# Designed miniproteins, single chains, part 54

Each design is a single chain, and the fold is of that chain. pLDDT is the mean over its residues in the fold that is shown.

## One batch from the design tools (miniprotein)

Design m1847
Fold by ESMFold2-Fast:
Structure m1847 (fold): chain A 57 residues (1-57)
Amino acid sequence: MTEEGKRIADLAEETLRKGGYGPELIKEVRDAALTGKSKDPGLYFLGRVYALEAERG
């Protein structure tokens, strides 16, 4: 894990927390940023929110 990866993960966590999202989603987005699965945590987050909304409706 790089310092940059952690900084991006921490920023994503803070943003999602301010948006009122739950810890499960926050963890998933952080993990994606830390593993390099996504260089854009915001785009990854949108995909996950869409999936969760599909499960609700």
Scores: mean pLDDT 67

Design m1848
Fold by ESMFold2-Fast:
Structure m1848 (fold): chain A 88 residues (1-88)
Amino acid sequence: DLITSPSGKNQFNEAEVKFIASFDKDNDGKMSEEEAKAFVDYYFNEAVGSRSPLVKQALEDMFDIDGDGTVSMKELIEVLNYLLEKSK
């Protein structure tokens, strides 16, 4: 869905969002912090090929704010959108 959120730009279409959601093995709408970090690092390295230090810092800050030790698919997509925007 390309609808702009009040908090920023959504750079992912509906198919990409569904693809990301396919990594939710427990089908509970959440990933563990470790799984989310591994996915973002892998995706960012393959899709962008740079900015790994920014990925690590942004994810650590985001998970500290959330505080429950898990990351929702929505949260993960928002972090990816933020990092892709900043890489331009």
Scores: mean pLDDT 58

Design m1849
Fold by ESMFold2-Fast:
Structure m1849 (fold): chain A 66 residues (1-66)
Amino acid sequence: SMEDKLEAVARALYERGFAANLEEAREIARMILEGASAEEIAKTFGYSREAAELAIRVAEEVLATL
């Protein structure tokens, strides 16, 4: 389900230090799952473009294991 994908991605992002808490991690995960660009994520959450690209790659890895 979309909810299961969101929670799996959010947990991975939080555990890898992309978010200060799980609520923020869920917001990042939601934007990634909705197809947001690295630039959009970087601007929204105060990341570098490189960090946003890495967050997207983490999400892609998690989704590939589901």
Scores: mean pLDDT 87

Design m1850
Fold by ESMFold2-Fast:
Structure m1850 (fold): chain A 71 residues (1-71)
Amino acid sequence: MLEELSEEEREELIKKLKEKLKEALKNKDLGVVRAAGYSLLVLGEEKLLEEILGGELVEEIRAEMERVAAR
């Protein structure tokens, strides 16, 4: 999946995820915040997530991602 994304597709996905994340935060839709944040972490956008969500929530999402990645 990650390696399958072209540069253009990756940029579009990050842009859409960032927009959805900001909207979800405004509406306090934690499920959408976690889903979009998780996707952004998978794409390596940890700095963007820290700016939007704060380090505490990013660390929770990162820990969940790490658990899922552990096969």
Scores: mean pLDDT 73

Design m1851
Fold by ESMFold2-Fast:
Structure m1851 (fold): chain A 76 residues (1-76)
Amino acid sequence: MLQELGELAGRALRHGNAETRKYVGEAMDAFSRGDYDKALEYLDLAIKSAESPEAREALERMKELVQKAKEEKEKS
């Protein structure tokens, strides 16, 4: 998961604008703290700010992975 999430983040950053990069950074920071709800909020903002289809696709995949991490935490 972490490796895949990092690869997708790199793709989003490569194809994203400055605003997208800011929100991806915020999302990854929230994820590292275990704050999956905040990570999902920032990923939604990144998707809305993204101008390229490649960035949006990567961000949507990141959102799927974070949602799965949240579901695993909620089982506890």
Scores: mean pLDDT 81

Design m1852
Fold by ESMFold2-Fast:
Structure m1852 (fold): chain A 77 residues (1-77)
Amino acid sequence: MMLEIAESLLRMAFAVASKLEDKEEAARYVAEMAVLLAKESGIPLEELEPLVREGLLSLGFSEEEAERLVEEIRKRL
C-alpha cells in the first residue's frame, strides 16, 4: 500500500535526522521529507501526521513544537 511505503520512507528519514547534530536542522529535514512524500504519493497529510508527530517527539521536540511543525508542513501543501 502507498501509505506503508511512505511510512517506511519517513522512518528512514527519521533515522537520518537522528544523526544530525542540530535539532532544528533535523526537524527541517523531516518536514521536507514529509512534504515531498505527501506531494509525490498523493497520501493525505492527515494520514502521515501521527508518524511525523511521533518522529519529532522521538527527536526531543515537545508536543507543542511538533504540532507547530505539522501545521507548517500543512501550509506547504
Scores: mean pLDDT 77

Design m1853
Fold by ESMFold2-Fast:
Structure m1853 (fold): chain A 95 residues (1-95)
Amino acid sequence: GAPRVEVTGHAGSGGLATAEVVVRNLPEDAGLRLSLLDAAGAQVGTLVSAEAEGDRIVATFRVHGPAGVYTAVAEVLDAEGRVLARGSSPVTVTA
């Protein structure tokens, strides 16, 4: 089947943002790119951890920015870096 990705953002504190990513039908040679975007769509923050259990990944980002609403993004990439599937969710970060 075609690859699918679902993202669920969770409210974070202490400058951390957490998102759950569920990937279905991930091709053998495909990669997953996890990003955090600000309100302007710029990539921000640092991925601190990505814990995988089957098709589910819990990603935690450290936000190097103000408290507010960010967007967690997960993209499935082929071997050439082409996006096959994309999911996103808002994440609220408090200081």
Scores: mean pLDDT 83

Design m1854
Fold by ESMFold2-Fast:
Structure m1854 (fold): chain A 72 residues (1-72)
Amino acid sequence: MAAVRDAVAAAIERLAKESTDPGVGNALQRLAEAVRAGDAEAATQAFIDLKKLSPEAAERLVEAVREANAAA
């Protein structure tokens, strides 16, 4: 459903804006764009890139996605 994808993408965009590391912020932005587009392959690749840059940011992302999905 578009509403759930928009909520998830918005949560990811918020994490990107709050990031102090440009690499992490760019990876989160790419992931949010892939989620909005419904591109599962691009989203998976962006998440793998994020995990390599910052396991901590990837963990926060997973929690934020779970919360956004539960709230929808």
Scores: mean pLDDT 79

Design m1855
Fold by ESMFold2-Fast:
Structure m1855 (fold): chain A 92 residues (1-92)
Amino acid sequence: DAEIAALERVTEALVAAARELGAEAIAELLELAGKAEIAELQGDKEKAAEYKAKALPLFERVLADPALRAAYEEVLARVRPVAEAAAEELAA
């Protein structure tokens, strides 16, 4: 429960940061990646696989485009404090 809530919060922060940068492809990629991870934690392997399949072409696009890759790295940098706070709340 706490792990799923933490993933949802981190995913929301990642998507928001990507949209602030105008990087819609990254926002869509990160939303799908977050949904896949949550589905995996819920034991829904088929749904997780579906989200991963939808994310793959977006991920390949980000890797091929230097501007999208730079935006992806910036999104991760901006959300790092939120991710660290979420990890601390899970009392690792």
Scores: mean pLDDT 82

Design m1856
Fold by ESMFold2-Fast:
Structure m1856 (fold): chain A 67 residues (1-67)
Amino acid sequence: SAAEKQRIQFLLELYNKRLEEEAKLYEEFEERSKGATPEELEALRAEYSKRVQEILAEVDKERQAFL
């Protein structure tokens, strides 16, 4: 059905957005890690982990809202 095709298209777009956001986040983490002190690196790792969790939570929320 048209509705089913729209759901599949939405999910594909959602997954692509997630991959793009995760890739960008990793690139930002790598750049900021260059020349970072041990203390700054620890903080960056904590921020990275938190932001990955936020991306996953946003994806789940958008998926649920569409269903």
Scores: mean pLDDT 82

Design m1857
Fold by ESMFold2-Fast:
Structure m1857 (fold): chain A 77 residues (1-77)
Amino acid sequence: SLLERIKKAVDELFKKINELYEQGKSDVEILEEMIKDLERIREEARAAGTPQARYIADVLDETIEELKKKIEELKKK
């Protein structure tokens, strides 16, 4: 199901974040990797073509834009 695929992608994202954190990656580097993974999930949701998938894709779009804004704020020193 779409929800099961999204759950798996989210679980894999959390595992990746934990690994990056343990490697001593910066907040900016971790957020940039999160955005890449969320963009992949968004495109998969768009490809599914259902109203539920469209809603999920729209929510992910908004989340990605907020994360990009946080990266810009962090880069301002």
Scores: mean pLDDT 79

Design m1858
Fold by ESMFold2-Fast:
Structure m1858 (fold): chain A 78 residues (1-78)
Amino acid sequence: SLGLALAVVAHLRPYIDELAEKVAKETGLDPEEVRRRLQRIALDTALELAGKMSTEQVIDEVRKRVEEEAKRLIEEAK
């Protein structure tokens, strides 16, 4: 469900914004570019999983994949 996916992303927006600022500080990347990339991963994941598992499980998996992308960006900057 698009509505459920959008609700999950909206719920996680403060978390994603904070993580994007942290990644930008550690990597020197543009914070807005990082934020957009993490939001895209979140939306794509929520769209993939919405209706396949519980809302709580979708939120947990979105967090996991966003964290993995953040770690990837930090490792690439080293």
Scores: mean pLDDT 86

Design m1859
Fold by ESMFold2-Fast:
Structure m1859 (fold): chain A 88 residues (1-88)
Amino acid sequence: SELEKEIEKLKKEIKIYEELIERIREVERRMEGLKPEERERLRKETIKEIKEILKKENLTVPGIDDLELLLGVIEVELAVNKLVLKKL
């Protein structure tokens, strides 16, 4: 069934977005104890890692190089996918 395939796809995407959000939150917690130069390096590395995961999973890769904005976009994508799943 095409509907069953779409449900499975949405559930997979939801799980990926939830894992990415948790990863970003973990990085933000680690950044609180770091020097400014180390924080900036970790921020850039995290953005790169998130974008590579999105690309590998065939999800939309935002043209954003800011970790807080990237988190916001991922949270919106998660919310939209959860709403779509509820309506199926």
Scores: mean pLDDT 88

Design m1860
Fold by ESMFold2-Fast:
Structure m1860 (fold): chain A 73 residues (1-73)
Amino acid sequence: SMEELDAQVAAQLARLEAQIEALKREAENLPSDPEGVKKRQEIEAELAKLEEERRALEASYARSKQIIADHLG
């Protein structure tokens, strides 16, 4: 159902946003030494992946909503 889809997408977006926020906070608390720089680069790569996943989910959701609207209207 549309309500099921809406709930699932909302839950997944909330999880992704929470993970992104946690990683950003972790990066902000890292030391400026070489090990901290390497860890920050790893976090930046992980953030890029999560942001791509969020964008893909939002695009897929918008597409699904449009298809349903076109079918019903």
Scores: mean pLDDT 84

Design m1861
Fold by ESMFold2-Fast:
Order: sequence, then structure tokens, then C-alpha cells
Structure m1861 (fold): chain A 112 residues (1-112)
Amino acid sequence: SPLEKLREALRLATEAGRALVEMQPYLPDDLFSEIARTLAEVRQLLEKALEAYEKGDMEKFQEYVRQALENVDRLLELVEKAKAELGKMTPALERVMDILRRIRDILEELLK
């Protein structure tokens, strides 16, 4: 169901946040802050999408899912920038990227 998919995306976003904490000492402060802020925005939009769905507001649900997807795409670009800054892929960065791709897939399915 869309509700189960949204809850899975929220759990995955929390997991990405935990993996990002491991990366904090290795990234420039500005880049880390931008990634963390954008991930917080994704979580907030997913919570708004869940509330809209529970209220039967399908138009707002679609709007928030679309905005969350746009922010996930931005996160993937920021993670690629982090990889370039480090000069290599780290296990924590790889986990974040894999989780973000999984969230992207869920959100794309919700918009079909």
C-alpha cells in the first residue's frame, strides 16, 4: 500500500541519517550541513505526504511525494560531490547512496 511504502521510505531516510553521522569527520562542514539539511527536508516532506494520504488529500499527497523525489535527486548529486571531495567511495557513503536510490524507487512507484 502507499502507506506502507511511505513508512518504508521514512525508515530508510532515518537509516541514511545514521550513516551520514559516520561521514561528518571526513566531509567539509558546509557540504555535510547541506546534505543533512536536504535529508531533513526529505523526511519532513515524507511525513507531510503520510499525513495527506491519511486525510484522503491525494492532490497534496502527490505534491509532497514529487517534492520529496526532487530533494532525493538533489541528495544523490550532493553524495556524488562528497565522493569527489573524498577522492574515493567509502562504505558509509556507499550505504547512503544505496539507501537514497531505494527511497527514489519507492517515490517513483508512488507517482505511477
Scores: mean pLDDT 88

Design m1862
Fold by ESMFold2-Fast:
Structure m1862 (fold): chain A 84 residues (1-84)
Amino acid sequence: ANLPKEEIARRLKRIEEAIKPVEEELVQLLIEKTGLSEVEARRIVHEALTLIAVEGLEGTYEELTKIIGEKTARELMEIIEKAL
């Protein structure tokens, strides 16, 4: 919230580059665990990366838990954290 938009954009770019090799793994995990379409799962992945840039890992986990449930959020965040 107090970070310059340019710094948030730089963080998001670095996160997206780090996650690119595991993006399909994250999408498939969401489809398997939630029954969402590929388009919806990919949107959630993108939203999660944006949240990490703004709120950090813990804040992102809390928000994802509300959307996809605690267990799925934990599994998704574990893959993301390992890739970062």
Scores: mean pLDDT 84

Design m1863
Fold by ESMFold2-Fast:
Structure m1863 (fold): chain A 81 residues (1-81)
Amino acid sequence: MSEEEKLELLERRLVRAYLEHAERHGLRASQGDRLTPEQVAALVAEFRRVAEEVAREYGIPRELVEELLARVEANLRKIQA
């Protein structure tokens, strides 16, 4: 599996984690709702947990995981209330 394929798999797992977290916590970001700082922090923590599990399973370098998580956090903070 290429590094690109590993990152795509990781991104797919993060999207799934977001949808499951949103359903579990009643988040309606799909309806244009702004996320609170607390909701952003909770999502970042959940994404890190999932990313670490995927990285362990598929041998994804830590630096690639951290770069992806930093971009995800930055994007979430752009929609923060």
Scores: mean pLDDT 74

Design m1864
Fold by ESMFold2-Fast:
Structure m1864 (fold): chain A 69 residues (1-69)
Amino acid sequence: MTAYDAILAAGDVALFELAAEMARAIAAGNTERARELSEELAKRLEDQGMDEEAAAVRRDTERAIAEAE
């Protein structure tokens, strides 16, 4: 499952906007900000019991950062 699928599963517009901020940080080469936003998003998903989705967010963020380099 992708990070995008995880956000859609959560059904929370605030989580969707947080993911959009993360994507912009990755595109800008701001690795620190992207990881910060990814961790916040993952923790919010974990708080909702979405542990697999949180793991997907962390994994897909690192992949996207690597691909942007």
Scores: mean pLDDT 74

Design m1865
Fold by ESMFold2-Fast:
Structure m1865 (fold): chain A 81 residues (1-81)
Amino acid sequence: MVYKDDDLFLVRVELVAKTPAAAQLIYEALRSYIPGVTLEPSGRVTVEGVIKYKDLSLFEDVVRSLAALASRVEPIEIEPI
């Protein structure tokens, strides 16, 4: 299926941070790129938000860069709206 740059996608991802400091860094980095980021006291950072197709690659790159701070990164779930 061919997507256009302004097509909307729901993205979901969960990261479990290695330390409380890492959790805060992951949370603040992701908040800069997408709304709908939640930080739990357990160090779990959850993202559920809507982005445009043209912004998907940047979001994926940001999540990959943060993987070094995480003990677990769940696969990014991406679905068209």
Scores: mean pLDDT 81

Design m1866
Fold by ESMFold2-Fast:
Structure m1866 (fold): chain A 77 residues (1-77)
Amino acid sequence: GPLASARVTEILSVDERGVTARVELTGRGADEPRTVEVFIPLSVLREWAERQGLSLEDVLSDPELLKEAIERILLEQ
């Protein structure tokens, strides 16, 4: 079912291909979150940043903004 929430707990790596993060995901009607590892390509982050009027560098340089970007991208799937 669709996700109710996504929370980035840790950024594991950032490289030229993308970002790997540990995320707590909660489904609608679920009582407890599950922890998963996700990979977000830099192309996906760039497209998200452009929609917000931001650069990819702005997102990658701000840890809180990067976490928000990953969380929003996961909720949009």
Scores: mean pLDDT 83

Design m1867
Fold by ESMFold2-Fast:
Structure m1867 (fold): chain A 94 residues (1-94)
Amino acid sequence: SALEQRLRGVFDRLRATLSPEELVDQFAKLMYTVYQETGDGDLVIAVAEEVLAEMRADPRVSERDIARMEVVVQTLRERKSLPPSTPVVVRYPA
């Protein structure tokens, strides 16, 4: 999707400019925001898992930063099993 491509592009830019620690923090915030705004848990989990795979393939990324990204993926999966933290949509203007 266009959103998936944009999120991947953001990750590539962040990876080029930030430390691995800052990268994980900024990317996690972005993923949580996209989840809350779109409700598309499958999309954000898929992007987060692709990012995790790329981090695991990079020998310059520490095991600690990989573990932090694994926590992000797990948190997204756990949130998908719960009702989304979104405002109740009213059927009529109140």
Scores: mean pLDDT 72

Design m1868
Fold by ESMFold2-Fast:
Structure m1868 (fold): chain A 73 residues (1-73)
Amino acid sequence: MDIRVLSLAHLAHLTGDEERALRMARDAGLSEEELEQLRRLIGLSKEELAEIYQKQYEKEGNPGFEVMAESLR
């Protein structure tokens, strides 16, 4: 999954501003498929989204994903 999609979903959950996250995604040139993925992630619970970040950390080793997961707990 694209890091931009994951980062914007995190921003939406922290701020509660889903429309801002979607606007930023469109302005960044994300595809319709990536926008659809972003909408699905925004619709998840904080716990479900934290699990996605944890799995991404396990796959890529980027500590930023672990920080994102922890911030939603």
Scores: mean pLDDT 80

Design m1869
Fold by ESMFold2-Fast:
Structure m1869 (fold): chain A 55 residues (1-55)
Amino acid sequence: MQTYRITVTDLDTGRVETRLVSEADLPDAVLAAAQEAVRAQRDQGRRVEIDVEPV
């Protein structure tokens, strides 16, 4: 089973969070990260970058 690294970078604070997820969990993990990014922009005006990389 392929493992993926999800990296979430807050471009305004420089905070970086990384998670390792299985291929089976990837869709839910990406959706959760995307929802948090949208919320951060909408509610706080913060810019968030999401990167997904196979490892």
Scores: mean pLDDT 81

Design m1870
Fold by ESMFold2-Fast:
Structure m1870 (fold): chain A 74 residues (1-74)
Amino acid sequence: PRPSPLELLKLANELVKYAEEKGKENNLSPSERDRLIQIGIDALAEAAREGKSPEEMLKIGKEAIDKELEKLKS
């Protein structure tokens, strides 16, 4: 079933917090942190379009953030 708007907002907020925490831990610039947030939200939105569960959407968003973080650190 499609997540509710409130459920999507909660998942988005979790990804923002995750990206901010990872950015702080890795001393990223504000623009790099914004990039992590955007990548996570875009991945979440795509997973939602594909009909993934809320748990899968959050996992996919976090994985996208982690992958982008690896690129920023290389």
Scores: mean pLDDT 83

Design m1871
Fold by ESMFold2-Fast:
Structure m1871 (fold): chain A 72 residues (1-72)
Amino acid sequence: QEVSLEQLPAAKRAVAEQFLADYPQFTFVSAFVVDDSFLLLSVTSPVTLTKFLSKSFEHEGKTYTVAAQQVK
């Protein structure tokens, strides 16, 4: 299920917010928790994305992957 940033657990929210700070051209739409260590962010962008953009972040000794997918 898609959720807002404020509905994410604290660690996942922190890494999602860090990802969005790295890519200010993206407008956040929703987040999807794919698994315990993987977040998919739905974003809009003024330019068309042809693939996922992803980064890894460490928080409290655990590595999280955050990826962005452009939605309409």
Scores: mean pLDDT 78

Design m1872
Fold by ESMFold2-Fast:
Structure m1872 (fold): chain A 87 residues (1-87)
Amino acid sequence: SLSTAISYLQQAISLIQQGNVDQAISYIRKARAYARQADQSNPLVRQAIALVDQAIRLIRQGNIDDAIALLQQAVALLQQAQAQIAA
């Protein structure tokens, strides 16, 4: 479900902001899996997954602010994809 993927990404952003990076990475990975299951043929979903993968790399580098920005962009893309499916 795209709704589930969005929820996990929003929770991950909150966890990163709280300094709980390890738990955030776990939620990001769950969000990625749910997004892939929902609609991997949708270009917005594929772009969101690419941003999520880049965000994980930035987190490993300690670049937390840039990682949060990419996760927020991924949420927006998944919300846009969900709106297209609901129409």
Scores: mean pLDDT 85

Design m1873
Fold by ESMFold2-Fast:
Structure m1873 (fold): chain A 94 residues (1-94)
Amino acid sequence: EELDDIFYIPHLKELKELYRALLEGRITREQVIDYLKEKSRYYKALGLDNLAKFYEDEIARLEAGEDVEQMLADLEKTIEEFKKRRNEVLEKLK
């Protein structure tokens, strides 16, 4: 359960690339929202409620019209924090 953060890192990296594509005009905000809604529904169906909630929170920010550049910066910070937490857990297991 405390290792859920480790499973988020690949999803956060995919989302970071998606936000970059949005900022570059390669995809639309609505396309991103639709994709994240599909991901949220999929992971919720698998019982991965924390991961589903992460996507739901990102959808809420996008639907509120939040600045994508700020969302990308927040996401990069979250990835760094999760990597630090993962490394601390792995060091304790040695």
Scores: mean pLDDT 77

Design m1874
Fold by ESMFold2-Fast:
Structure m1874 (fold): chain A 63 residues (1-63)
Amino acid sequence: MEEEIEKLAKEIQKLIKEKKISLDEFDKIVAEAVEELYEKGLKGTDESKIELAKIVLEKIKKL
């Protein structure tokens, strides 16, 4: 799990640099991802952290 989260974090950081995403834009993407995660009922588990990172990654890819 730790390694999966680390891999997702590195990919997110790479895309942030490639797409020149500002800190404000990133904060908005994370907030939207948290809202989607909350609506899905996935909270308080280690799996929810991986799902959150995946939602963030997909949102960044669509930019």
Scores: mean pLDDT 76

Design m1875
Fold by ESMFold2-Fast:
Structure m1875 (fold): chain A 67 residues (1-67)
Amino acid sequence: MKEIHIEVEDARDPENAARIVKAFKEALDSKEPVKLVIEVRGAERVTTTITIENGKVVDSEVRREPL
């Protein structure tokens, strides 16, 4: 399984948004299962974990924790 990790502080920043989109596309294009972890830090730390197999999202988990 391939893992892709992204951490951003402001998802509204076009550069950070582009990084998220690019990683998602890489995960969808992968020939092996991919675990994509996206951590967004704002008022809370929000961690989204997405498991992708054969170009499909097979599992997703969202974790929120206060800073």
Scores: mean pLDDT 77

Design m1876
Fold by ESMFold2-Fast:
Structure m1876 (fold): chain A 83 residues (1-83)
Amino acid sequence: FSEAVGAETAAALEAGLPGLLAAVEKAIADESLSEREKAELLSALAVEYVAAEYAAAHLPDPAVAARVAERLREALERLKEWM
């Protein structure tokens, strides 16, 4: 990543995190979701987690991306246990 692109990516990941975490909490609380809908949410979270981990490994100032990756990992583990 160029430095500018890396900074924008980290900011976008941080900005998106509350929405993703809220979606996970809603999914855990909402037993009306189909197995397919749960799997789709898990897949979306896994993609964001991989992106955050990659950003954390390659950015000059990885602290933001690393925090996002940690929170997404926790959300993925909770969702997997619930499924």
Scores: mean pLDDT 68

Design m1877
Fold by ESMFold2-Fast:
Structure m1877 (fold): chain A 87 residues (1-87)
Amino acid sequence: MEEKIEAALEAAREAGAALGKELAENPQLLGPLNNSVEVQRELGREAGRAAAREVLGESATPEILERAGEVGAEALLDTLGKATSNK
């Protein structure tokens, strides 16, 4: 169980980072009205939860999915922030 949780959280981090990279390269994917940090964070949460659910399947609990969502959101925002910090 613990090993699957760690794998799910790692998948969530990877999904968030990948989405963050794509958004940094293609800002138009967010649209003009969706460039808020709150929207970006929610996109990361969705990506993280989806990735964790794929790894855990029936072992997915709301608590683990919520945690994976936060991991995905943090990874997305961190990746996007790093891409915008270097000219």
Scores: mean pLDDT 76

Design m1878
Fold by ESMFold2-Fast:
Structure m1878 (fold): chain A 51 residues (1-51)
Amino acid sequence: VKEITQTEFDEINQANDAGKFYTGYTGPDGQPKYEITTYALEEAKKAKVTA
């Protein structure tokens, strides 16, 4: 588990206000990651993981 930086936290808050949201995942190298995304992108990622 990793903490996000203050800058990244502020950017996520701004994205949420604009109707975006963030999602987290674990990269192939075992490092936790996160992205600011939309509903459609999150759905596509889930499909890719299960395929």
Scores: mean pLDDT 56

Design m1879
Fold by ESMFold2-Fast:
Structure m1879 (fold): chain A 89 residues (1-89)
Amino acid sequence: KIEILGVYSSETEPSYYEIKYNGKIYLLEIRVRIDPSNPNRITITIKVYDENRNLIGEFVFEAEVPLDIDEEEALKLLEEIIKEALEKV
């Protein structure tokens, strides 16, 4: 259903994911922010662009994650959030 074609990220800029879903290619702009008053709480903003680079959706998710979460569990959480965003467009 969801196929990740490419991931482009930097420490100072949002991460970009090129994803194939329902036979169409989407570009996702993903920003993650940590709540400084509660570092277990993160805010994930996803902007969804179509093949013509038109913005077709913008979603904000809040998640509580353990500070000691491993990279595999973090990737699973991100994949679930991406699926939820793509299901809404």
Scores: mean pLDDT 76

Design m1880
Fold by ESMFold2-Fast:
Structure m1880 (fold): chain A 75 residues (1-75)
Amino acid sequence: MERLRELLERGRRLYEEIVRLARQLPDVRRSIGVILRAIGLLLDLELAVARGDLAAAEALLAELERLLEELRREL
């Protein structure tokens, strides 16, 4: 249980950082698209954690981390 909680808290922090950086993008449409994708990934992560699916939670967290890395390369 603790591992899933840690993944969710990390996912929430990644989401907040993604939103903060996405707001700095020069293209508003790209910014909105990144934020919507991050919202979807966070929702899926919360659902994976709620059902106790560790493998799905880890995969979704990795997708959030990849999105953040891609965003940092664009800035």
Scores: mean pLDDT 86

Design m1881
Fold by ESMFold2-Fast:
Structure m1881 (fold): chain A 87 residues (1-87)
Amino acid sequence: SLVEKVKEIVDSVKDASPMAQKLLDETLEGIEKAVKEKVPLEKIIENLENQIALLQSMAEDHPSLAADLNKVAAALKKMLEEVKKAA
């Protein structure tokens, strides 16, 4: 299922800080809820694209957090690819 693939992506992220892990877990919970509530996949795609853009902007504004934020953004990009395949 889409949710299983997203969970595998979260589980594949190595050496995640507590902040990065929280962001990944919150994204997984959001996708699980959206799928359960039958939110259109197109809206899930838009939300992921917006989250990736926000993480990239935050990384530029906060260089000390950039490594963690970029790690989360890379995982969200993989999630985005899986949602697009399901749409």
Scores: mean pLDDT 86

Design m1882
Fold by ESMFold2-Fast:
Structure m1882 (fold): chain A 74 residues (1-74)
Amino acid sequence: SAAEELAEELLAEMERLLEEIRAETDLSKVNRLMQRMVDLYGELKRNSDDEELLRRASELLTEAFEIREALAAA
């Protein structure tokens, strides 16, 4: 369905943003990328009730938060 296609595209974009965050050393840039991931997660929650897909998206956000904390502590 169009909703499933959109949900998969949103998840893929979150995965790309996380890869960008992993390569980044500037906390300000990481904060902007994380805000985009949060916005995409909100969109995904509005367009999908797939528990597994939402769990995967939540895990991506958790990893981004952990990277940000490590960078902020350095």
Scores: mean pLDDT 88

